# Designed miniproteins, single chains, part 101

Each design is a single chain, and the fold is of that chain. pLDDT is the mean over its residues in the fold that is shown.

## One batch from the design tools (miniprotein)

Design m3739
Fold by ESMFold2-Fast:
Structure m3739 (fold): chain A 87 residues (1-87)
Amino acid sequence: MIEEIVEELKKLASEYEKLFENLQKQADDLRRQATAAEAGAAFNPEEVAKDYRAIAEQLRKQFEDYETKANEYRKLAEELKSLIEKI
């Protein structure tokens, strides 16, 4: 039945929204850690600052990956909601 398909699509959209929220929170946590590492680099001698910058760069790559995945799930949820509205 179309009604069963619509219900399944609504559940899937809700799951994708939850995945978006979870990944976004993880990205935000990594972003805060990267900012703290950058601050550490600014307040330390160059020999120590290099390590802080390396940590900050790795954390930046990680949160960018999480943000990218989060945005993909958000887009999928929005597309599913749009499809449901047309049915």
Scores: mean pLDDT 85

Design m3740
Fold by ESMFold2-Fast:
Structure m3740 (fold): chain A 78 residues (1-78)
Amino acid sequence: MAEAEELVRRADELALQAAEAAAAGDYAKAAELLRRAAELLREAAELAEPVDPERAEQLRRGAERAEGLARRLEELAR
């Protein structure tokens, strides 16, 4: 789990940066950061799956939420 938790920490850092970008009105930057966070959460979920399937499911849902938000922010940036 140590590798998966490091990926989650990086995803959390990207999500914080995305929130700051969105607060500044930079929706394109916020969307990019959230897409990167979603990728890290998917990688973490794959690593977690064989040892903690419940955690893996939580991480997959986190990635789906991040992607959904990124898509909406991309639409606002247009």
Scores: mean pLDDT 87

Design m3741
Fold by ESMFold2-Fast:
Structure m3741 (fold): chain A 66 residues (1-66)
Amino acid sequence: KKAEELAKEINALGPLLDADGKPRTFSVEDLKKALEEAGIPLPVEKVLELILAHFRGEDVPDSLLP
């Protein structure tokens, strides 16, 4: 439920572009698969919260900044 709500908010901010610059809908399933393939032990809800905070211009940890 919460992950779906976060994904809806992200999609409402504007169309997300893929690597080819084509507009696409954000998918929670795609994110889950990417995290599992990378061996990242983070829940998808946590990752969605970080993405949403970044789009809102909120403070992010130094590890996520250049």
Scores: mean pLDDT 60

Design m3742
Fold by ESMFold2-Fast:
Structure m3742 (fold): chain A 70 residues (1-70)
Amino acid sequence: SPLELLRKADEALKNGDYETAIKYYEEAIQKAKDNPALQAAAYRSLAEVYEKMGKKDQAEEWKKKADELR
């Protein structure tokens, strides 16, 4: 389920496994096309991952996507 993918992504992020976190967040977004709130949460978390990786421009882009979904 998209919620289970989001949970796995959150665990990977907590452990510093940014590659795995990105993969699961993107999969959650793809499966949650009917759930804008979950997509927005995943976009915000992707922004956090990219910030922690030092990729500020990509982090800002994900924040904008989350804001668009509200």
Scores: mean pLDDT 85

Design m3743
Fold by ESMFold2-Fast:
Structure m3743 (fold): chain A 71 residues (1-71)
Amino acid sequence: MSREQQAALLIVSAVMRVMATRVDLELGELSREEVEEEAREVEELVRRAAELGAPEEDVEYALKLIRELRE
């Protein structure tokens, strides 16, 4: 697997995890503390993707979703 493919998978994984966490939060399945822990883990995935050369637009989009999750 290339660095480019690894970066793409990290971004996709981050976005999917944020979306799943948001659904669980809206259904009352998660506490705010659990959401914040998930947000931190997902933010680390995005950071690693950026280091591997993920497109800036994809990084910005994922970070926007994480910020919205923390609201």
Scores: mean pLDDT 83

Design m3744
Fold by ESMFold2-Fast:
Structure m3744 (fold): chain A 65 residues (1-65)
Amino acid sequence: MLKPGDIAVAVKDQGPTTPAVLGLKVGEKVLVLKVYSDGMVVAKSLTTGAVGLVGADGLEKVGTA
């Protein structure tokens, strides 16, 4: 389970379908900022610095910041 402060990698491509959704490519790393009970995560892209929503199922934990 992801927690705030975790570093995760995208395991699937995700397009920014709305301004609230974070666009990610497989292999991009993100910093987890907040986890919601519905499985959504607020994350910051370590590549672009953009902040947005991503599904926790599309992320795999690789470390902690």
Scores: mean pLDDT 76

Design m3745
Fold by ESMFold2-Fast:
Structure m3745 (fold): chain A 66 residues (1-66)
Amino acid sequence: ARFRVTLTSDAPTQIGVVLWLLGLPGVEVRPLGENTYEVTYTGSDAEAAALLAELNALPGVRAERL
């Protein structure tokens, strides 16, 4: 699955989110521009839906499935 992730919080919090994503198995993160990232996940559709929900639960994070 692929997601567009936009980060609007402070820089230390955003660094923490990116490092967390990079630590997840099957996750790749690619910068698209200012505070915007493409996240690719190779797990199941159910796990991808759970990851999308976790991302949207984080303060200053907006995630959309591509």
Scores: mean pLDDT 76

Design m3746
Fold by ESMFold2-Fast:
Structure m3746 (fold): chain A 65 residues (1-65)
Amino acid sequence: REELERLLEELKELLKVVKDPELQKKIQGSIKGIETALKSDNEVIKRVALHDAKELIEEVKKELE
């Protein structure tokens, strides 16, 4: 839960600096996925959202470097 909340904040910060429309769309999708996972009691949904968010953050950071 705490890690999902941390990733949610990191994605929101990345959305402020990313100018690429495709990356913005991916970030928005991941934010929605985490918000859904946080509302769910399903551990599989939480695990998938965590994994997807981490991969996207790495992709976005490489693009910004």
Scores: mean pLDDT 77

Design m3747
Fold by ESMFold2-Fast:
Structure m3747 (fold): chain A 81 residues (1-81)
Amino acid sequence: MEEEIKKLAELFLKDKEKAIEEIVKLAKERSKKTGESVEVAIADIVSRIAQILIEEKKVTEEEIKKFLEEALKRVKKEEEE
């Protein structure tokens, strides 16, 4: 989990779209194992990424908020289709 979060943080800086795909995939796997909602899993994963990147001053809180909204929107579209 911790290594996956670090990998996702690096991916966010290089390719935001691919980072969203990997976060959604990880969140779905976590939801399937724990019974937690995918949205809650995404929020937790993004919060951990945010903690690393904001602390290192590599991103702003606003950028993380937009990223979280985009990841959640992607999950909602897949469930409605």
Scores: mean pLDDT 75

Design m3748
Fold by ESMFold2-Fast:
Structure m3748 (fold): chain A 118 residues (1-118)
Amino acid sequence: MVTLTESGGGTFAEGSSVTLTAKFSGFDFSSADLAWLRQTDTKPFKVIASISADGTTVTYAPEVAGRATISVDKANQTLYLKLTDLQKEDTAVYYAVAEGGSSVPLPVFGKGVQVTVV
């Protein structure tokens, strides 16, 4: 069974930084495309950062470009999102997502982690 455990959420001051972590197990991490998505009360569900299975394609949404860094520790099967210079608009539920390969036939989401910027 594929499991995805997200952590690093909470309440943060505007202008501070956060690092969100997603631990994956039960699938081939090297074959999956990985992303961080968020859902806010004012915006539709949106992909904010993604990295391809081979690591060659990295994308960031315009609203987080220059502030966000997505990274992967394949040895520990861990996906990270570092977000700096937090804005009130960054208040959202953040989801790590895995898709691709024979071991992940459909997009797999975690339970989500709440980030609140005050």
Scores: mean pLDDT 77

Design m3749
Fold by ESMFold2-Fast:
Structure m3749 (fold): chain A 71 residues (1-71)
Amino acid sequence: TFDPAAVPKEYYGVASVTEWDERGYARVERVERVQTKSVEEAIKKAKELAKEMEEKEGKEVLSVPAERNVP
């Protein structure tokens, strides 16, 4: 029997910037994602991507750790 705790998990650091147009519609301009081996690394990479995107775009960027969805 497989122990779920023994299975290696893959995590992603995700950063996205969203613009709102004059009509109030959300437009996602940029999304960057990096695969990592741990939640802590995913958080760190997400923050690094967010900072880089904020410096380039001058906008607030969402940074989120995400686990790989398995169907």
Scores: mean pLDDT 59

Design m3750
Fold by ESMFold2-Fast:
Structure m3750 (fold): chain A 61 residues (1-61)
Amino acid sequence: AATAAANQAAVEEAARKGMQDVQAFYRKSLAEDPEKSFFIGMQKAVEAAEQVVALRKALDA
């Protein structure tokens, strides 16, 4: 079903945009917050999630 795949892609795009915003927030937090080691770990998790989204799009779309 092509429509289901198109809807899935739209959801992935929205999620990716949200992740970009979160990643920008973490970059600022890393620069300003003395607890940057904690935020570095969270930023790595965001990057891993972005790779998963990209992989899913490559497999599905």
Scores: mean pLDDT 67

Design m3751
Fold by ESMFold2-Fast:
Structure m3751 (fold): chain A 94 residues (1-94)
Amino acid sequence: MEEIKKEAEELKKEADELIKEAMELLKKAETLEAINAAIAAALLAIGAAFSAEQAIKAAEEGKEELARRLVEDARRDIAGAREAIEKAKKIIEE
């Protein structure tokens, strides 16, 4: 359980950084495509942060199966957020 908790804490930190990046990209977005990509990144990063927070709580409560599922949800959303951030960056830089 401590290992799952540490992983969830790292994912939460990563998700919080991605939220910050997505919000900065949204400020720079001038096209609908860039705005949509930045919003998608922000929503996925927020979802990942929420899942990671719930995973930490589940791990502390000894709910191993729930904690593992929430970690997987956070990882998936982080991957999606990273892809959306890269897409937004390319659109803004073009």
Scores: mean pLDDT 86

Design m3752
Fold by ESMFold2-Fast:
Structure m3752 (fold): chain A 62 residues (1-62)
Amino acid sequence: SAFDKLKEAYLAWINKLVPKSEEQKKFIEEAKKKMEEAETLEEVVEIVGEVAVLMNKEELLS
């Protein structure tokens, strides 16, 4: 489904992120689990937003 492809794309994006600290690493691992469990577009958008705010890099927001 289109939803499954969207989740796969965002999981691939999260998997490319390099954490700068153990705290960021833990957050990224938790975000991956939440993304795999996400059942709605709203949940996907919320997770992506939280990850983007934490990483706060132009290269990750582009």
Scores: mean pLDDT 76

Design m3753
Fold by ESMFold2-Fast:
Structure m3753 (fold): chain A 87 residues (1-87)
Amino acid sequence: GPLLGVGAATPAGGAGSDTGVGVEGAAKAAAKAAELAMKDGGEGGRVGVAASTEAGGTGTGEGDGVEGAKKAGAEAARKAMATAGLK
């Protein structure tokens, strides 16, 4: 379910940042991206979770803060969903 996707994306997204606000922002951004992917359904949801998790942490670590984490997570999830959705 959606909680599974949120759980997977949230911890990894946060783990990539060195700031408190960055960690929190990355976790929230990744969780939302994962929810979106899960709503799209099935394989797309799983692929989106993995992609958003990786990108979320990377964005915050570069010093772009929560904004970077949000964009990175969302972009990764959309890319993964588009690929999986098209099959």
Scores: mean pLDDT 51

Design m3754
Fold by ESMFold2-Fast:
Structure m3754 (fold): chain A 86 residues (1-86)
Amino acid sequence: NEINEKIEKLLKPLVEELLKETEEEIEEAKKLYETDKEKAEELLREVMKRIAERLKKKIEELLKEGKLSKKEAEEILALLDKAMAS
């Protein structure tokens, strides 16, 4: 719980930036969902992969800076990999 809050605080600025960068693509996917659900899901999957890659990079930086422990970094990376495997 507290670890999740710490991670959320450290990643929140990047997540907000990524959401702004991907806002147009997410809106496009929402519009496509009504007419072409499969294509909408493909676009969302591609956006999520891009977000995950940027988050992994940030987690590696935070680990190098000593702001995250190796265990915390491994747990976050495992969660991202699991989410992307779906």
Scores: mean pLDDT 77

Design m3755
Fold by ESMFold2-Fast:
Structure m3755 (fold): chain A 92 residues (1-92)
Amino acid sequence: MSLEERLAAVAADLAALSAQLAELAARLDAGEPVPREELEALLAGVEALRDRAAALLAEARRAGAPEAVIREAQGLVDTAAARAALLRGLLA
């Protein structure tokens, strides 16, 4: 599997989890109860994607990948980290 294919897979998975987080945030804003286990499961998924994106970023840098690929990988790391931070705040 190419580096680009693996980045696309992480991007797709992250987009799906971001959509779930947006739906969950809308439920919280509406005053709906959200189970703690649902927040914890989403956090675990986002943290796993952050780790996958970070590994791909390190691989891209070692391989001397084009700057666009490195920027894409960094963007995925940053997005996943931001989503994880938000979820940890909700669990505090």
Scores: mean pLDDT 87

Design m3756
Fold by ESMFold2-Fast:
Structure m3756 (fold): chain A 118 residues (1-118)
Amino acid sequence: GYFDGVVLTPNPTPQQLADAYLRLGNYYYQQGKYDEAIKWYEKAIELDPKNADAYLNLGRVYLKKGEYDKAIEWYEKAIEIDPENVRAYRLLAEAYRQKGDTEKANEWEKKAEEIRKK
């Protein structure tokens, strides 16, 4: 058989397609193509709206674009999906620090540490 193609299963599940779109978003993010990364992360979320990692990655792109309020919104959505996701709280703290809100940044970092110690 030809190994020279993307092995698309004949009927990929929504989860398998979401994972593929997440990987495409990650590829474009690493290339600095933030608008393309957003497009693929949004498609991943449409197929798997419970994938907290897709929301975190979308937040990271907005953070890189300097769109702090959008980054905060996406990180908050990730926390709603997975309230024990330590990484989401740390990324939210980072977004508040970059926005200049040191008090909220310290609050979210403290929450991250509390969850980590469980």
Scores: mean pLDDT 84

Design m3757
Fold by ESMFold2-Fast:
Structure m3757 (fold): chain A 67 residues (1-67)
Amino acid sequence: MAEKLALEIIESHKGIEDPRERLEAIVTDLVNAKIPVLVMTSLMSRIAEVTGLPVSEVGAEIAKAYS
């Protein structure tokens, strides 16, 4: 259930042209939707694919949201 919602949130930001702004919007919306951090980390590769950013940068943004 949470994983399906997380995937919908990731795909909803396709309209954001800047990769960094897209990553920040995705992570912000995942946090606001109360998606568990374990579910977010399981989807890091998908977020990297959608944003075009390396998985390390995706992981850093997720870590920052929970710091």
Scores: mean pLDDT 80

Design m3758
Fold by ESMFold2-Fast:
Structure m3758 (fold): chain A 94 residues (1-94)
Amino acid sequence: SVEEALKRLREAAEKITSPDPEEQQRAVDEMEKALTELAKNGSPEAIAEGLRLVGEAIRRASPEVKERLQQAVTKAASLMSDEQLREAAALLNR
């Protein structure tokens, strides 16, 4: 569900700075999957919240993880219509 995807994204974002490489890698994978789910099934509000959570994670991440999360955002955006992208962007820039 969209609510479960947001919850998983939030939990994974907390682990993005983990000193355990395997936990950090799982966190990145979980965020990518959750963001993809939000892009396909989320409302503009849910998509905007997901993008805000990923943006916060990117700010805290190492350069390598930051690049992977930016790629995940690009992939998610490719799954959205122009209208969904516009609405989500407007909510992010509130």
Scores: mean pLDDT 83

Design m3759
Fold by ESMFold2-Fast:
Structure m3759 (fold): chain A 52 residues (1-52)
Amino acid sequence: PLEEYERARREFLEAQERLLKAMDSGDPEAVAKAQAEYDEALRRLREAFERL
């Protein structure tokens, strides 16, 4: 449904922003954590899109 997609999209954008910030920091541990969160948010976004 649209509401699930909107929520997933927002979470994805927030995860993307966190990943970019982590990459700018040069901290490998922060990048690894943000990358995992990004991958999970992208997966959820794809699932929500398929349910539209």
Scores: mean pLDDT 85

Design m3760
Fold by ESMFold2-Fast:
Structure m3760 (fold): chain A 58 residues (1-58)
Amino acid sequence: SPRLEELAEKYGVSVKQLLGLYQIYKELGEEVAIQFAMRELGLSEEEARELLEELKKL
């Protein structure tokens, strides 16, 4: 998806990592997804929250 590729470039992550983050959000909820993004993707809490809101819009 072009939008997933744009988000991946914006946040310095891969599309595969974005799909993994979205799956964690759907299965385990928002706070677990934010902690995953901070810990595994190296994002700040603000970046993690913004990215998750953008993923919800897709």
Scores: mean pLDDT 86

Design m3761
Fold by ESMFold2-Fast:
Structure m3761 (fold): chain A 80 residues (1-80)
Amino acid sequence: MKIVPSRVTDEKAKKLGFKNREELIRHLRRLVRNARPFASDETIDRLVQKAVEDTFPDAQTMADTIPGISVSLAQRILDA
């Protein structure tokens, strides 16, 4: 399957309204933590890494895989 990887760069983060990739990652980490308040920092970091590094076929699958991310935010990440 040739699906384009969801590789988030500083330019993609700026397109999403963030200063850079690190600010976007910090925001995603906060969203995942709010959805998984009892998860370890390691688990939160793995879920955020999936959101920025992994390949998803559509925004719904991404939102279903990464707790705390809305379908609208997932679509913006995939489109950026």
Scores: mean pLDDT 75

Design m3762
Fold by ESMFold2-Fast:
Structure m3762 (fold): chain A 55 residues (1-55)
Amino acid sequence: SSKKKQILSAISEALRRIGDVIDAYLRGELSKEEADEKIAEITKEYKEKMKEIEE
């Protein structure tokens, strides 16, 4: 169903973005504070997207 596809897409995108932030932090491209803030924002966006999908 389209709903399942939207859920999978939202999860995959959030995980991909979190991975990119962690990688940048480990390479010294981001401070810990910047990495924590970006992960918090990704998590917030993910939660909002899941509400929009009706679950």
Scores: mean pLDDT 84

Design m3763
Fold by ESMFold2-Fast:
Structure m3763 (fold): chain A 67 residues (1-67)
Amino acid sequence: MPVVKVKAPNIAAAQAAAGAASKVPGVVRVTLDPETLTVTITAKDQKAADAAKKAAEDAVKRTVAEQ
C-alpha cells in the first residue's frame, strides 16, 4: 500500500493535515508524529494516496494562513 508523508510547521497544521487526510476515501491509516510534525498517510492505492497528500497539504496552507 502506498505511503505519503506531509511535514507541518506546527502542531495545529499537523492536526489539520491529519484530519483532512482521514476524510479521503481509500485512506487506511493516518499517523501524526508530534516530535517531527510529520503526518504519515497509508492508502489502499496511489490515487487515494495522491488525493490524501493534496488534502493534507491544502489543510497545512490554510492553517498557516489563519495564524
Scores: mean pLDDT 81

Design m3764
Fold by ESMFold2-Fast:
Structure m3764 (fold): chain A 84 residues (1-84)
Amino acid sequence: SKEQEELKKKAEEKAEKALEAAKEGKYEEAKKLAKEAEKAFEELIKLNEELGLRNEPTLSPEELEELKKKLEKKKEEVEKLIAE
């Protein structure tokens, strides 16, 4: 759905911006963006579950897991940069 595509894009974009902010030493901005990415992913999971219950097209479990791993990797890198 359009909402799924928007949430997936938002999660990926916010995670990428968080990493860039952390690389620039903008740690408060990086933390805010990382939190926004996490929230967008959580909203995507909820929407995916609701669509599944309605027998509407959903993201596959493998696609969701791949996205989760990408977001977790970027979050870990952000946290590492802040700790440096």
Scores: mean pLDDT 83

Design m3767
Fold by ESMFold2-Fast:
Formats: sequence, structure tokens, C-alpha cells
Structure m3767 (fold): chain A 71 residues (1-71)
Amino acid sequence: SEHLRRAAELAREGGNEKAAEYAEKALEYYEKGDLDKAIEYAIQAANAAVQGGDLEAARYAARALREILRK
């Protein structure tokens, strides 16, 4: 998912290491077809991005989550 990749990039650029790690994990599980774990980590990425004040990373993580849930 491009949205998960972009969330990870933005979080890393903003210094939010936890949000970047969760977004990268969500992308890893999404690519493996484990959608339940992809959803779990995408939620954690969005939450960590919000807590760190990185609203752009949070928006991309939320968009990725919506995309996964629409399968």
C-alpha cells in the first residue's frame, strides 16, 4: 500500500520512530496478505503519529486502514 509507505516516510522524516516502525510492520503484513495484522499495525501507526503530533503521517495511516477495510 502506497499510503502505508508514505506514512512510514513522513513519520521517519518527522522523527517519530514508533509511528514509522508500526507503518513499516503494517506494510510488511499487508504484502504477506495478513490483513488482520496489517490493520492492527496500521491502527498503532496512526495512533503513534497522532501522539507525536505528525498529522500528515496519521492521515496516510488512516487512509491505508480505510483501504484495507474496504477489501
Scores: mean pLDDT 82

Design m3768
Fold by ESMFold2-Fast:
Structure m3768 (fold): chain A 60 residues (1-60)
Amino acid sequence: MSKEELLEKARKQLEEKFPEMVEFFKSGGMSEEEARKVAEDINEAMLTMLEWSLDREEEA
C-alpha cells in the first residue's frame, strides 16, 4: 500500500473523529474555538507522525 494511500485513510479517520475530539476538549473547559484549534493541531501531529513512521520503515 502506498504512503499516499495510508495518509489519505488516516486523514479520513481523523476527520470522522474530529467532532468527538472537539467535544472532549470543550468538556475540559476549552472554548469551541480553542477546542477546534487543538483538535486540528492533534490531527496534524498524528498525520506527521504517520509520515515519519512510514519514512523510517522505508529508510533504505
Scores: mean pLDDT 78

Design m3769
Fold by ESMFold2-Fast:
Structure m3769 (fold): chain A 115 residues (1-115)
Amino acid sequence: MEFLKRVIREGLREAGEPLLPEAELDRLAEELRPTFLAVLESQIASLDALEATATAADPAAERRAAEELRRLRERGEPYWRVVALVVDAERARALGPEVAAEAREALLANRERIR
């Protein structure tokens, strides 16, 4: 529960939205928990498919993106930052098997914190 409330608080801050009272965060975290888990499972399955087939156009950019994803995971950063970095890596043509693998591990770690 606390991890999902942190994800919601950080998403609200990033959106420029006011912070919710604790009781509203508890209710919203309970209500959104199934949706967050379904999104994570869908993203993990997509990264499993990409890891088998992805080839980075710039291997040096891929290694930098994979290292940043690893650092985000080790810091216990919210999953939306992992998603944002994967999207940036794809746009930068740095999406390859190393980025897919590190993103998958970060999403798995976030899934276990939401359960």
Scores: mean pLDDT 82

Design m3770
Fold by ESMFold2-Fast:
Structure m3770 (fold): chain A 73 residues (1-73)
Amino acid sequence: MVEETAERLEALAERAKNPESAEVLRQTAELVRTLTDREHIVQLLELTAKRAEDLGDEETAEEVRALAEEVRA
């Protein structure tokens, strides 16, 4: 779960058109690897999606929110 989530964030960062969104996703992937609690990971992903949205990268924000939903399930 943790490693899979981090790898998916890194893949999304590679596809992000906004360099700032890509950097936020890469930082989030590193933080996810330090977390052991699923609820904290979900909260971090939701915050990351909001940051991408605030940067104008709605497509990346939507993909990160979808990942948060998968982790929550």
Scores: mean pLDDT 82

Design m3771
Fold by ESMFold2-Fast:
Structure m3771 (fold): chain A 67 residues (1-67)
Amino acid sequence: SEEEELLNKLLEAIKNKNIEEAEKILKELVERGFKPDPEKFSHEQILALAYLAEILDLPIEFEVKPV
């Protein structure tokens, strides 16, 4: 999906220490209303999103499945 492609680009930007690109990609994901389902993502993907949100001071909302 497009969101998966953006997430992969985000992880690559972090690997290359390109924080400006990482910030741009993360902001785009948040603006699109991206709410990652923690049950569908790996620990590495969740940690990467949480880490970027913290250092960039961006509010990330994870999708919560109602009981």
Scores: mean pLDDT 69

Design m3772
Fold by ESMFold2-Fast:
Structure m3772 (fold): chain A 94 residues (1-94)
Amino acid sequence: TAAEIRAVVAEAADELAAGLAAAGASPAEVDAVRAGFEELAAHLATLSREEAVELLRRAARLYAGLAAQETDPARARAWALAAEALGRAAERLA
């Protein structure tokens, strides 16, 4: 349901925000990530569960690829954490 999608994406956002803060991200960076995930949750809630899972899996792969190509360790870690959070959200909805 739309409520399940929103709840799972909110959990993923909380996990990512905590991981980024632990890695030294600024409060502004953490807030931007939370806002982005709220927009993502709103969009995903308009999709079928199958479409939402597929989009989350594609997003996770994209961020994992960005992390692998990133030369800045802090940015690479942020991309990797985003990929993990999105992947877990997809698994929870599958």
Scores: mean pLDDT 82

Design m3773
Fold by ESMFold2-Fast:
Structure m3773 (fold): chain A 98 residues (1-98)
Amino acid sequence: NAAAAQALVDESRAFLKRVVEEAVKIVTDPNASELDKEIAVAFVEIGIAVSIIAARNAGHTQVADALEKAAPAVIESVRKGDLDGALQTIDAAAEAAR
């Protein structure tokens, strides 16, 4: 069902953006431990993986490939506390099929 596949793409992207925002808050918190920061980054990696699977399931192969290629840059932006950079990279990958 194309409508169900598209809904999962939209939800996975919303989830990825939420975990990126939360991870940036944690990595920029001076009271957060190094383990807290690594757990936050791991949730971003899960968010990227789910978004890739959802895109492939919906037939958005170019978006899935762009997200897979962009994953290291998203993780690097999150580790640096660069929320805008991480979100811009995600949005650019999402538009790869246009």
Scores: mean pLDDT 87

Design m3774
Fold by ESMFold2-Fast:
Structure m3774 (fold): chain A 79 residues (1-79)
Amino acid sequence: MEEELIKEAEEIKRRAEELLRRAREEGSSPLVLALYEEAIRLAEEAIRAAKEGNLEEAKKLIEQARAALELGERYRELE
């Protein structure tokens, strides 16, 4: 479970970093950039929580990171 949560959070972070890089290159809005940055931050917090054995906290942070990533993608689509 811990190892799976870490892998999931690392994948979210990796995806958010890729999307942030593309958003910067494309000149996306500050809101889109902030949402991807938030997804990265939350994913990093989730990795730390999972490594500390706080699985419930890690799950919540992963869910929040995913939501931030999805919201960023949604706002980028509306531009």
Scores: mean pLDDT 85

